# Designed miniproteins, single chains, continued (3): the designs that were tried, part 2

Each design is a single chain, and the fold is of that chain. pLDDT is the mean over its residues in the fold that is shown.

## One batch from the design tools (miniprotein)

Design m8035
Fold by ESMFold2-Fast:
Structure m8035 (fold): chain A 66 residues (1-66)
Amino acid sequence: SLNDQQLADLEQMLERIKTLVKQGDTKRAQQMYDAMVQRFEALKPSLSPEQAEHMEKIVEEAKELV
C-alpha cells in the first residue's frame, strides 16, 4: 500500500540519519529529521492508529539522534 511504502521510506530516512550522525554530519542529519517530521505530519490524517504509532516511533528515534 502507499502507507506501507511511506513507512519504509521513513525507516530508510532513519537509517540515513544514523549514518550521518556517525559521520559527524549533524547539519544533514538535522535537515533529514526536519523532512521526516514534515512528511509524518502530512501523512497523519490518512494513517490508521497502528500506522501512526509505528511512524511516530521512527520519528521519535530519529529525534533522539539529532
Scores: mean pLDDT 84

Design m8036
Fold by ESMFold2-Fast:
Structure m8036 (fold): chain A 90 residues (1-90)
Amino acid sequence: SKAKKAYEAIEEAVSLLKTKDVFTEEDIRVLELGAVFYRLLGETEKADEYLKLAIEAIKRYDPSAEPDPKLVEYRKIIEEALGLSDKPRT
């Protein structure tokens, strides 16, 4: 199911993110998507936890940090599974 794919990608991405000291836009986006996903499932406590992690990541955002290709891949999987376009324009 699409929800299972999103769940697995979120869990794998967050596990990787817990090993980092600095965060990229891709890292923050994954945490935001995780919060949205759990909110849609009605898991309010987990959604709040992921939202707090996203806020902490924003505070530790480094614009000079290189994006992890694996996290870019996980983000795409999550957005596709949630029915979101990976194209913000046209």
Scores: mean pLDDT 78

Design m8037
Fold by ESMFold2-Fast:
Structure m8037 (fold): chain A 55 residues (1-55)
Amino acid sequence: SLEEKLEEVEREVLAEMMARIRAEGLAGGSPGELAVQREASARNAELVAQLKAEA
């Protein structure tokens, strides 16, 4: 279903983002860390919009 697909995509994106933060040593609340999270959110918003258009 659409909802299940969206949840899986969000989970994968979040996991990838967390892995990247760990690998690059971006621990802590740095401005760069916030920028990475913002980019992930923007990507998810685009995916959500795409899925809504398909529905």
Scores: mean pLDDT 70

Design m8038
Fold by ESMFold2-Fast:
Structure m8038 (fold): chain A 76 residues (1-76)
Amino acid sequence: SMEEIREKAIKHLEALTEKIVKELESYGMKEMAEKIRELSKEMIEAIRNNDWEKAKELEERLRELGDEFAEHKEKL
């Protein structure tokens, strides 16, 4: 049950990452897309290893990256 929940969460995160990456690439933001892809990969590995401290740190980094993207949009 807990393992099934984890697997579903990982699949959801993978699907969400692919959607976001494709959207960013369509805007020509390839560097941002690559950063999101790498952070997502690290988060999946942290979840698989039950490294919740690392997962929390990566969540914070994703939030910071999102804030940078929002600021960039406002300057266009």
Scores: mean pLDDT 78

Design m8039
Fold by ESMFold2-Fast:
Structure m8039 (fold): chain A 75 residues (1-75)
Amino acid sequence: SRAEKAAEEAIEATTKDPSKQKEHMEEAAEKYGLSLEELNEAVVRYLRENPELAVEMAEKHLGPEAAEIAREAFE
C-alpha cells in the first residue's frame, strides 16, 4: 500500500542517517500524500512486523539500552 511504501522509505532513510529523522518522515509523507500522523502509524505497524529493524533503529537513535528495551518489548 501507499502507507507501507512511505513507511519503508522513511525507515530506510532514517536507518542510514538517524540525525535527519524529521526530514525523512516529512519527505516520505509528502511523496506519498500522507499526513505525518498517518505515516507515524504506518511506521509503528511496519516496525512491529519487523522487530529486528526496530531494535536497530532504537540502538542508532537512543543507544544500546533502548535497543535492549525494544528487544524485550517484541519478545
Scores: mean pLDDT 72

Design m8040
Fold by ESMFold2-Fast:
Structure m8040 (fold): chain A 84 residues (1-84)
Amino acid sequence: SVEELKAITEELYEKYKDKLSPEQLAQVEQLLAQADQAYAAGDLFQASQLYIGAIQVIAQALLEAGVPEEELEKTFEEIYEKAK
């Protein structure tokens, strides 16, 4: 659901914001602000796409920081299960 995507994205942001470059942090914050606006407006499809976009930026930032893909997959799975 969009509520689960919102929760997952917010958890990932809070957990990893200190590991993002200033440019990546600004991009994630912009996507989150747009996603929250779409969610508040009831545009659930737009909100979902924007939350997914923020998750992708965070994932790419962590991969670039040298986090192994397998470790990233495990962490994302744990956050996803917690959001349920």
Scores: mean pLDDT 82

Design m8041
Fold by ESMFold2-Fast:
Structure m8041 (fold): chain A 77 residues (1-77)
Amino acid sequence: SEKEKLQKAYEEFLKKMDEIDEEARKNGLSFEEVKEKIRQALDELIEKYGLTEEQRKLFKDFADKYIKNLEERYKKE
C-alpha cells in the first residue's frame, strides 16, 4: 500500500540520517560533506520509493530541519 511504502521510506530516511551523523562524528566529516551526504540520501529515497511531490516536500522539510540543527552543532566545534 502507499501508506506502507511511505512508512518504510520514512523509517529508512531516519536510519540514513542516524548513519550519516554517526559517520560524521566518528570520521570528523565537515558540515559541507555531511550536507552532501544528506542530499544524496534524500535523492536516493525519492527515486527508490517513487515519492509524490507532496511526499518529497515533507522529506525535504525533515532534511532541512536536520541540517539546521547540525549546522548549530558544527558552529560550536
Scores: mean pLDDT 82

Design m8042
Fold by ESMFold2-Fast:
Structure m8042 (fold): chain A 67 residues (1-67)
Amino acid sequence: SPKEELLKRAKEAGIEVEVKEDDSVDEIALKIKLEAERKGLKFNPKAAELDSNGNFKHPDAPLVSEK
């Protein structure tokens, strides 16, 4: 599922967040953004964007980057 894939990609980037089963993909992305900012990183919203089939548009793009 896109939620599971997003969390897995976040963990691979060193970002771990606690989510609830009723959280949307957007809510999970917001939690990742907040955790990235706490670490002095910028969240890349393009890396979390989904296409019409629910797949990531840029699966090779990092979720976070340095300033």
Scores: mean pLDDT 75

Design m8043
Fold by ESMFold2-Fast:
Structure m8043 (fold): chain A 91 residues (1-91)
Amino acid sequence: EEKKKIYSEAVQKLDELAGEAFARLDKEVPPELRGEAYRRIVEIRGKAIDELKKLADTETDIENFKQKADEIVSKAREELDRIVREAVERS
């Protein structure tokens, strides 16, 4: 149950970060230049969720699970920020 809560909260955070990235692209990047960045955001979110699922299946310590889940979300945030920054710089 605790693992499921940590997993759900991490997935929700990834959805929030992806939503923020999409919103920023919609504001700062012309429609014709958004396609690649949108695709990369979807890929980063998908990869992070897959890593969280694998972690949930293999990590038995709840504290370690939470720390590693937080690391996965943090890395996804950095990659999403980089994708948005690169798209804005190219526009």
Scores: mean pLDDT 87

Design m8044
Fold by ESMFold2-Fast:
Structure m8044 (fold): chain A 73 residues (1-73)
Amino acid sequence: MEAQRQAVIARGDAVADELAAELTKLDPSNSAAYQKQMDDEKLRLQILSMSSVEDGLAEVEKLEAKAKAAKAE
């Protein structure tokens, strides 16, 4: 259980960093705002994963989809 939760949290952190980087490439003038937004998202995902690993994983997968969409722009 705990190992799975930590894996989901780590995956969420990685994809949030990727999304912040891709958004910064599209709009460099707002890089600080994107970084703050993703830091807030990391905290949200951590809290969610502490309550439900399944719900945390679902939100991480949604964030991964957003990162892929941003990369395609």
Scores: mean pLDDT 80

Design m8045
Fold by ESMFold2-Fast:
Order: structure tokens, then C-alpha cells, then sequence
Structure m8045 (fold): chain A 66 residues (1-66)
């Protein structure tokens, strides 16, 4: 599996993270205090939480194969 996460955060607490998992790409944008999640076709779960005045948190987990 090839997983890549790249991101940026603005001074306003907004975040943009681009997640690529096995060639599947999803862009997650959050505002300060917002959380968004994406589940890839490969079973990777990515959650981005944005905070005003703090670094954004990115949580990555993987669903076990069936």
C-alpha cells in the first residue's frame, strides 16, 4: 500500500490536506474546529481536525481486510 498525506494550514485555522492511497486521491478541507473523514477504497480511514491557533491533527487508521 502506498499512502501519502500532504497538507497546509492557513493563519485563519483552515486546513487543506490531500490524501493519496494506492492512486486514489481525496482533498479534505476543514475550518477551525471542524473535523472531516474519508475512507479510501483500500480501507484507509483518514480524519483531519483543524484548530484555531494550533496545529491540525491527522489520524490515520486502516480497516482490516474482510
Amino acid sequence: MKLKVTGSQTSDGNSTYTVTDNGETKTLTTTAGESKSWVSSAGTVVTVTSHPGRASEVTISQLPPP
Scores: mean pLDDT 73

Design m8046
Fold by ESMFold2-Fast:
Structure m8046 (fold): chain A 80 residues (1-80)
Amino acid sequence: MLTPKQKELIREGLKNMLEAIENNEKEVDASPLIEAAKELGIEHDVPDKKYVSIEEAEKLFEALEKKYPKEVGKIASEIK
């Protein structure tokens, strides 16, 4: 079960990704997703830097969704 803080971090990270894609940016601030992944023990693929490619951010989001598919899926549907 995700805490309210973890849900907010995932929501913020996904919003950052969607805004970067809409604005045709090459990098996104993945710090919210990185913090959520570290808190949830998904550290093996965590980037060493705050700004990452959209592809790297998507991989981190997929790792979170794989571990918590219902909760992360709900957050994604709310931001769409």
Scores: mean pLDDT 77

Design m8047
Fold by ESMFold2-Fast:
Structure m8047 (fold): chain A 105 residues (1-105)
Amino acid sequence: SPELEKLKKINIDTAQYLFDWMLKEAEKLGDKELAERIKKLEERVLSLIKNLTDMKKLIELGITLGIAEIHLWVLKKEEDPKKVAESIRKLVDNLESRVKEIEKE
């Protein structure tokens, strides 16, 4: 449906913004393990968005990504690189857990 495709586009745009920022920060911090986790999670999220046909799951994913983006607004004001790395790692952990739940049939 046109509505489904519009929601997919919104989720893709949010995911790309979120993961691009987290990846650039992880690379700036020299955290290769975190950068690799972010890349794999982005691929997984983008694949999930493309394959979802359930409008409710797509909305749930959109809310999850939107909340993560709001956390970035706070994180962008943090000047301690170690705290930034820890916060991104926690955010990635939470997103991995939530994506896994949405992927369940």
Scores: mean pLDDT 86

Design m8048
Fold by ESMFold2-Fast:
Formats: sequence, structure tokens, C-alpha cells
Structure m8048 (fold): chain A 89 residues (1-89)
Amino acid sequence: DAESMMKEIIKKLKEIAKILSETNPGVADQVNRTIDLIEEAIKQKNYETALKLGKATAQFLVNNSKDEEAKKKAKELLEKIKKAEELLK
């Protein structure tokens, strides 16, 4: 189910943002703003836009996270999003 996959992606992004809120609050704030956009896209059943935003955010976190736990979770999320993207086509 596309909606349940997107809810899991949001849950993982919120978890990463929480980790970063203490170590890199600027990046955490940027992620939280993007989560709001993803949630709006899901509400409109625009799963393509939601996946694109989630993928871009996970990639940004892989490239910019100095926290090793956040970076690892972002890499795992990015791979999960890539698989979800193929299943929704």
C-alpha cells in the first residue's frame, strides 16, 4: 500500500530529524519543513511528489549529516525509498 509505505518514510525522517535536533538543529529544521511538504503531498494522494521529496531529503542527509547514526539511517531510508519508487510505478 503506497500510503503505508509513505507513512513509514515519514516516520523514519522524523526519527532522523530528532537525532539531528541536538547536534545539527539547522539541518533538523530543514528536514522538518520538508516533512510538512511530504505530508501535504500524501494528503493529496500525490505519492510521486512525496517520494521525490523524501528521496531528495534522504540524499541530502546522506551528503550533509556529520552524525554517523543519522547518516546510516538516511542511507537505509534512501534504499527503501528507491524500492518503494519502483513498486509504485
Scores: mean pLDDT 82

Design m8049
Fold by ESMFold2-Fast:
Structure m8049 (fold): chain A 67 residues (1-67)
Amino acid sequence: MAEVEELVEKAKEAIEQGDEYTAAEYAVKIAKDYGNLDAAKEIIKYARELGRYDAAERIELLLEKDV
């Protein structure tokens, strides 16, 4: 899934730069538009590993929007 792979890379770059908002937007797009929850969770894990708790929390809250 080339498009998902590109979004994952962009989300990880945003996390590295401290842009938690952009990282969350990419992760939500991956989960909701592409249905790839595993890729979105990988971004959350990456954010936590780098100590970017705000990014991880924001992504989790947006993914918890079930329905």
Scores: mean pLDDT 79

Design m8050
Fold by ESMFold2-Fast:
Structure m8050 (fold): chain A 64 residues (1-64)
Amino acid sequence: MADKIADELKSLGKTDEAKKLKDEVDRLEAESEAAPTIEEQRRIMEELKKLIDDGKKKVDKLKS
């Protein structure tokens, strides 16, 4: 999902924003996998979800 949003940002000329999104998603996914508790993992997953949702909103705004 995040890769698709990043690719859309790149196609809209937002190459730097696309790279930033991919880097942040990769970082949060790694942190989630390393999380020692299910509560901390859940919190990181919520942050990841918000990041992806924000990316979708930016793409939709640019396509308008």
Scores: mean pLDDT 80

Design m8051
Fold by ESMFold2-Fast:
Structure m8051 (fold): chain A 101 residues (1-101)
Amino acid sequence: AEDALFDALTRAIRRAVEKIKVEDGSLVAAGAGPTLEQAQRAADEAANRLIERKKPKKVVTDAEYAPDVPEDAPAIGVALLFENGKVVDIATVSDAPLATA
C-alpha cells in the first residue's frame, strides 16, 4: 500500500514540476491518497505550510488518486520550494496521526 501511494505522489510531483518550468521562488505541491479529494487536501495543506513561512512567486499543485491503496489509507502531501533550480525548503503532511507515545 505504501509503495503505491509513494508512486502516485512521485507522478504528481513530476507533473507539477514539468508544468511550472521551475523558476526562482516557485512552490510545487503534490498529494496522493485513496480519494482525489483527500489527495488534493494533503497537497493544499503542504503548500499552505510553506506559503505561511515564504512568499512564493508561483504555486502549482497536483493531486493523484491512488486506487491500489485501501480506502482507510492516509493521504500524503509534500510541498517543495525552489530557488536557482534547487529545493530550498520542504513541507510534508499526512492524515495519519503521529503515534503519541
Scores: mean pLDDT 70

Design m8052
Fold by ESMFold2-Fast:
Structure m8052 (fold): chain A 85 residues (1-85)
Amino acid sequence: SLEKKLKEEEIGRKGREGLRKRLKVLGEGSLEGAKNVAKETEKVDPELTPEVKKYVELGEKDIEKAPGSLVANAVLLSLAKRKKK
């Protein structure tokens, strides 16, 4: 419904702004921080969850291939792409 879309858009705007600030802090720190970002991303934008989980799993197996900063950047890129769809 239009009402649902408007609420999602409002949550998306404020969520993206808050998420960007947290991603800078958490994404640089640790894999645990990256996992927390994945959980918070599910609350803000559930459609991004599969992509974020993919990078978290990659980081769990090889932190050099998917450090927290890469997970943070992946979330930001996915948010930017979603806006166009």
Scores: mean pLDDT 56

Design m8053
Fold by ESMFold2-Fast:
Structure m8053 (fold): chain A 87 residues (1-87)
Amino acid sequence: KYLEKALEYARKAAEAAAAGDAEAALAYYREAQEYLEKAYEEDPEKTLEFVEKHREALELVHAAAVALKAGDVEAAKEYAAKALALF
């Protein structure tokens, strides 16, 4: 449940970032992080295995969020587009 939600919101964050919607992208990114945290509290081993399986996509979504927080919308769009190719 939580891991599926985390991946869903990570993808939504990437979609919003690729569209240039920084507010929506950061809100979805926060939801993805909250679901990963809940998953880790329930089953740390399974959550770490899931994160490793989706590492490249999740790292790119994180990079997009960091770029948006820094005001670099063009870098965020590039990272988001790369992340979407991995979902």
Scores: mean pLDDT 86

Design m8054
Fold by ESMFold2-Fast:
Structure m8054 (fold): chain A 89 residues (1-89)
Amino acid sequence: MTDEQRKALIAVARKAMDAKTVQELLELFQEGLKQGLSPRDALRAILSGTTTSNNEKLTKLAQKLLELADAGASPQELLDVLREEAKKE
C-alpha cells in the first residue's frame, strides 16, 4: 500500500464517522476508488468510520456491500446498490 493510499484510507474512515446519509457513503466509496483503493479497502474504511460513530443503518449497509465485494461483486455492482439505497432517502 502506498502512502497516498494509506492517507486515503484514513480520510475515508474519518469522513465516514461524520456521514449521515447513504448518498454520503456513495460519495466516499467513489472518492476511495478514485484514490486507488480497492473496493474492499474502501468499504472496510467506511465500515470502520460508521461503527465508530454508532450509525447502525450505514454500518449494516457497509457490511452488506463488503460481503458482496467478498463474493466477487464488481465496483459497478456495488455502486448500483449504493445508488438504489440513496434513492430510498
Scores: mean pLDDT 84

Design m8055
Fold by ESMFold2-Fast:
Structure m8055 (fold): chain A 88 residues (1-88)
Amino acid sequence: SAKVEEFLAEAERLSLEERQRLLAALMIAAMELQAEKEGRKLDEEKLEKALKELGLSREEVEEMKNTFTLEELEELYRRLAEWINAQL
């Protein structure tokens, strides 16, 4: 996907800490989109608390969900996680 490759290219310019934060946002977006697809309700209070603890905004997560399909989000966080793990 062109969107996936462009996003990963931009992520290369980020610090390790920023990439780890981005990974968390992608994983949360994928989790919410999967739950929506399955008609499953998530604990919204617990999710909002997790976002605050990670320094993430709801707007960032919603932007990810609006920009990428579930399959693209899963590819993004998998490839980003592999890249982060290779640098640790």
Scores: mean pLDDT 82

Design m8056
Fold by ESMFold2-Fast:
Structure m8056 (fold): chain A 95 residues (1-95)
Amino acid sequence: MRARLDALVEKARAKEGGERQKYFEEALELQVELDLEENPDMSEAERKAIELTREMHLLFVREELDEEKLEAFLKEMAEVAGMDEETLEQIRKSV
């Protein structure tokens, strides 16, 4: 699966528009599956953080992530995953 993830990311970087979006969406889904498979002993909070981050990134790739949705994800990441303010600020700046 790792080789497939790397191939999808390379395809996304080489393409524009809808093709780029499609490959990034496939890469995001595969990355989540790999994270869950490699870390079966993850806490519920860590698993929820991965799921929230994936959903946020999918909306970003689809150009559907507005400021209200971003703040809602950051709030839930803080409350459920216990992410600190510095980490949340880095995520906010990345989108």
Scores: mean pLDDT 72

Design m8057
Fold by ESMFold2-Fast:
Structure m8057 (fold): chain A 71 residues (1-71)
Amino acid sequence: MEELREKLKAFARGLARQLGLDPEEVIARYDELLEQGKTPREIVDELARRYGLTPEQREALREAVDVLEKE
């Protein structure tokens, strides 16, 4: 679990940098949604809406999260 969370945090940090967002805020929000029992897909949808991700960015994030969900 920790390894998967660290990978998601690294992805969130990279995405936040590209979008000019605070990486700590993005990570905290992701962690909160995950702890609330949201599915990885629901978390991706929430982040995409909140930060206005492009369709390609959303697909890439979804694909990464889906791989983690299958493991």
Scores: mean pLDDT 69

Design m8058
Fold by ESMFold2-Fast:
Structure m8058 (fold): chain A 75 residues (1-75)
Amino acid sequence: MEEEKELKKAKEIVLKNIDKPNSEIVREIEKEVPLFKKWRDWLRKNSSLSDEKIDEFLLRSLLTIMGLPNSLLDK
């Protein structure tokens, strides 16, 4: 499925860029994974979160879906 393929690609990008700031990781994911932009647009419409908090939430959600520990974002 398209979403499964995009999530696998997102996982690879996160792991490759895990030492970078959340905003940079999100930019790399959005470049390769259109689904991620759709999720951000949905969150902007349905939440009062700042862009920074949306980026953190999306990354934590991706890590959870992919079975990776959220502690990868804790530095």
Scores: mean pLDDT 73

Design m8059
Fold by ESMFold2-Fast:
Structure m8059 (fold): chain A 92 residues (1-92)
Amino acid sequence: KADELYKKGEELFKKGDYKAAAEQFDQAAALYQAQYDATQDPAVLRQLAQAYFNRGDALDKLGDKKKAQQDVIKGTSYAIRSVGLETDRALA
């Protein structure tokens, strides 16, 4: 289940195994994407955003700054979509 992969990623990140953490977050993101494709539930986009943010952190620790930045951008996009916030007010 995506949540279990996400939790495993967090545990690996705390242990300093950033490569394994990134792999778990990648798998979690794939499962959250599949859940969203099946359900169209915007709440799943929040989980997808968190998986991308945490994968970005792991990639930054590995020195993959460009991929880390891309993950932050993707996570931010999913977070905005998930809550339907007015971006001009949410970031004020």
Scores: mean pLDDT 80

Design m8060
Fold by ESMFold2-Fast:
Structure m8060 (fold): chain A 68 residues (1-68)
Amino acid sequence: VSEEQLRRAGERVERETGLSIEAGITAAKLVLEQGMSVDEAAQLLAEATGVSIETARKAVEIALEVLR
């Protein structure tokens, strides 16, 4: 996965959920590079950003769709 693809994923996460581009990039990396499940990545993202688990899970799913 390229840095440009990760940034594009982050931009879509920002537009669709209001999370920062950096948070969207982190969500993608937690699943694709660190091997976390979508639910594990969503839990960590929700704790880090203060958003609901539902919003964090949506952000992770959006990021993965852009990269697949």
Scores: mean pLDDT 81

Design m8061
Fold by ESMFold2-Fast:
Structure m8061 (fold): chain A 119 residues (1-119)
Amino acid sequence: SAEAERLISLAREYAALALQYASEAARAAEKGDFKEAAEYAKKAAEYLEKAIRYAEKAAEVSPAAELLRRAIEQARKAAEYAKKAAEAAEKGDGKEAAEYARKAAEYAGEAIELLDEAQ
């Protein structure tokens, strides 16, 4: 339906923003820019939560509900790692912050692939 397509597109847009911010968080952490790393990781988590909300709404009206539930699971993992990246960056642990931010980006990418299959 047009409504399902719109909701999936919104979920994908927010997941793509989260992927961008998670990648920037990893880069900032590797450079020792812990304040920027924490801010980018927090933005990634916020956008992943928005992606999850739109994907949940899409799952209610889409025949691709199973793909959307799988996308939600990957986005939830991405959000967990983004939050861990922010915490590690705030503690000055650049190695852990970068590793968690990279995992957030990887899971966000998997969520995007599943959202693209659901369209």
Scores: mean pLDDT 92

Design m8062
Fold by ESMFold2-Fast:
Structure m8062 (fold): chain A 81 residues (1-81)
Amino acid sequence: AREALLAALRAAYERGREVVASKGEREGGLVLLEELARAVAPFSPEAAAAIRAALEAFRAGDMEAALEHNDRALELLRPVL
């Protein structure tokens, strides 16, 4: 389970990195958050929802809310990491 989650997170990171290289940090960050939400959904639907909330906050330019939702997602993933 942990190995599969880490592999999925790595794939999401690689996809985000490709978009950062081609289109810049903002679009890359948005794609990374979308891919991370998809990657974690099978392991923690609650963490996936928190990542989607972080994505919405990031799109709105609310970096404090984005970081708070990110911290919540990490805490929700703790039992499966």
Scores: mean pLDDT 80

Design m8063
Fold by ESMFold2-Fast:
Structure m8063 (fold): chain A 58 residues (1-58)
Amino acid sequence: SLADRTRDLVNELQEKVDTESLEQVLAWMDEQIAATRDPRVRAVLEQMKRDIEAKAQE
């Protein structure tokens, strides 16, 4: 389902945020955004990327 795919991506992102650099996390996000075929999933990923960038600027 859409919810299951989104949940799995969020969990993967949370793990990467804890273990990888900001640049690596953003590069992974860009790759996932480019690879996604579902515009709803793409919108969620784009919002998550914006939230990460905003938080990193605090």
Scores: mean pLDDT 78

Design m8064
Fold by ESMFold2-Fast:
Structure m8064 (fold): chain A 76 residues (1-76)
Amino acid sequence: DEKELEERLEKQIEGILEHARKAAEGSEEEREEVREKLEEEIKGLEEYLKTETDEKLKEIAEKLLEAAKEALKILE
C-alpha cells in the first residue's frame, strides 16, 4: 500500500527533525548521541541506495537521507 508507505515516511521525517530540535536544546551528551545515530543512519541509507533497484523504495530512502542530513545541520 503506497499511501501507507507515504504516511509512514512523513511521520518518520517529522520524528527525525523533532528529535534533532529537542537534542539541540539538550545536553552535550544528548546532542552527541543523536548526531552519532544520524551519521549511522545516513551511512546505512547511502549503502542501501547503492543496491536498491525499486524506484519507489529508492525515492523513500532518498527523502529519509535528506531528512537525516537536515537534522545533522540542526545539530551543527
Scores: mean pLDDT 80

Design m8065
Fold by ESMFold2-Fast:
Structure m8065 (fold): chain A 66 residues (1-66)
Amino acid sequence: PTVTVTVKAKPGETVEEAVQRAIDAAKEKAKEQGLVNIKVSSVSVELDEQGNPVSVTVTVSGERAP
């Protein structure tokens, strides 16, 4: 099973900060769904014309708990 989360970047947030926040949110959502062995499978960052992050989409994969 996979879980995808999109987070909007906060004003003044760096790409690294937005990515980490999105990863944390995706892992938490996967954990809430009962998944174990959670691994980040993809990260996509949307940037504005100035290079500031607009949104981050993270997909994590996991296994059903036994």
Scores: mean pLDDT 80

Design m8066
Fold by ESMFold2-Fast:
Structure m8066 (fold): chain A 63 residues (1-63)
Amino acid sequence: SIQDLPLQLQVALALIELPGLVDVDPRAVALARQQGLPVHTVREIAEYIGVPDYAAVSRILRF
């Protein structure tokens, strides 16, 4: 189940499900900043979430 995944991966999946999002979801930014990282792009979010394949994340998000 999606709810059994790490919170960071759930955030990445939420970005896919929300139409009208651009590069950065405010919730993902808030989560990254809580951990001490400013995030501005899908790539930076992917790095923070710990997904090593930014290209795969971008393809899934279509960005």
Scores: mean pLDDT 48

Design m8067
Fold by ESMFold2-Fast:
Structure m8067 (fold): chain A 113 residues (1-113)
Amino acid sequence: SFDEVLAELQKIRDELEKLLADPNATFEQILEAMEKAVKRIIELIKKYPEFTFFLLLHLVDLFRLAARHLTPEQIEEMKKRIKEIIDKELSPLVAKNVKTLLDRAVAEIEAER
C-alpha cells in the first residue's frame, strides 16, 4: 500500500538524517548508509512497481541530502557506487532514468557553488 511505502521511506530518511547530523560521521559511514538506503528503495520498487518514479525521486532527494556533507570528489565516488547498484538491480530503462537524474543532481550541486 502507499501508506506502507511512505512509512518505510520516512524510516530510511530518518536513519540517514540521524547519521548526517553526527559531526563525526565519516565519508565511509555516509557512503555505507546511502548504499543501504538505495537498496531499501530498490526493494520497495520491486514490491510496489506502480510507485517506481515516486521512489526514484526520493532516492535522488536522499542523494542530495548526503551530498551536502561531502566534497566534490566524495560526491562523484558516491554517485559511482550508487550507479553500480542501480545497474545490477534495476531494468536497463529504469537504470538509465535514475542515472540521468543523479547526473543532473550533481551538475545542479556544482552550479550552486
Scores: mean pLDDT 87

Design m8068
Fold by ESMFold2-Fast:
Structure m8068 (fold): chain A 70 residues (1-70)
Amino acid sequence: APSAEEKALVAQLQAWIDEHNLRVPGSSLASEESLLALLRAHDYDVALAKAFLVHEAARELGVPVSALLP
């Protein structure tokens, strides 16, 4: 089961995804399970996780990364 700290990091990433309109309909990319796996794979580097999410959202939406950055 995820720890309280892991859940807080997942919630932080989900809030950031929603703030920047990076949620792709029908995609599991922003799910707790996907974000937890991403964080664990990258030693809980939030900045690296955010960079990965921008690139994956751009790929799934078929747009350049520059179109998704604020």
Scores: mean pLDDT 77

Design m8069
Fold by ESMFold2-Fast:
Structure m8069 (fold): chain A 105 residues (1-105)
Amino acid sequence: DEIKKLKEEMEEKIKRFEKAKNSEEELIELVKELRPDMSEEDIEILKELIKKYGPEEFALMLQGEVRNHAGVTLEQNYADNPEAQKLIEEIEKENLEIAKKIEEK
């Protein structure tokens, strides 16, 4: 099931960011692994964002981006699938909770 595979891939990426949340170095390396096309300028912007928000908050933002990407993929390819609709609803709920945590700081 393509939807189940997408959910598992999303959850694994989120887990990796959660594990790296206390380390700027680990977060940078993980983003570079997921985006090997990043320029040196992109990496410097990433470092500035981590300094601005802190590594824990930035990790939450990256988790939100992973969920948003999965949601967009589901909407584009599986809009009429009930399992995809359920996963989109779960993504929206999780992203709302993350947004609340970020706004509290």
Scores: mean pLDDT 79

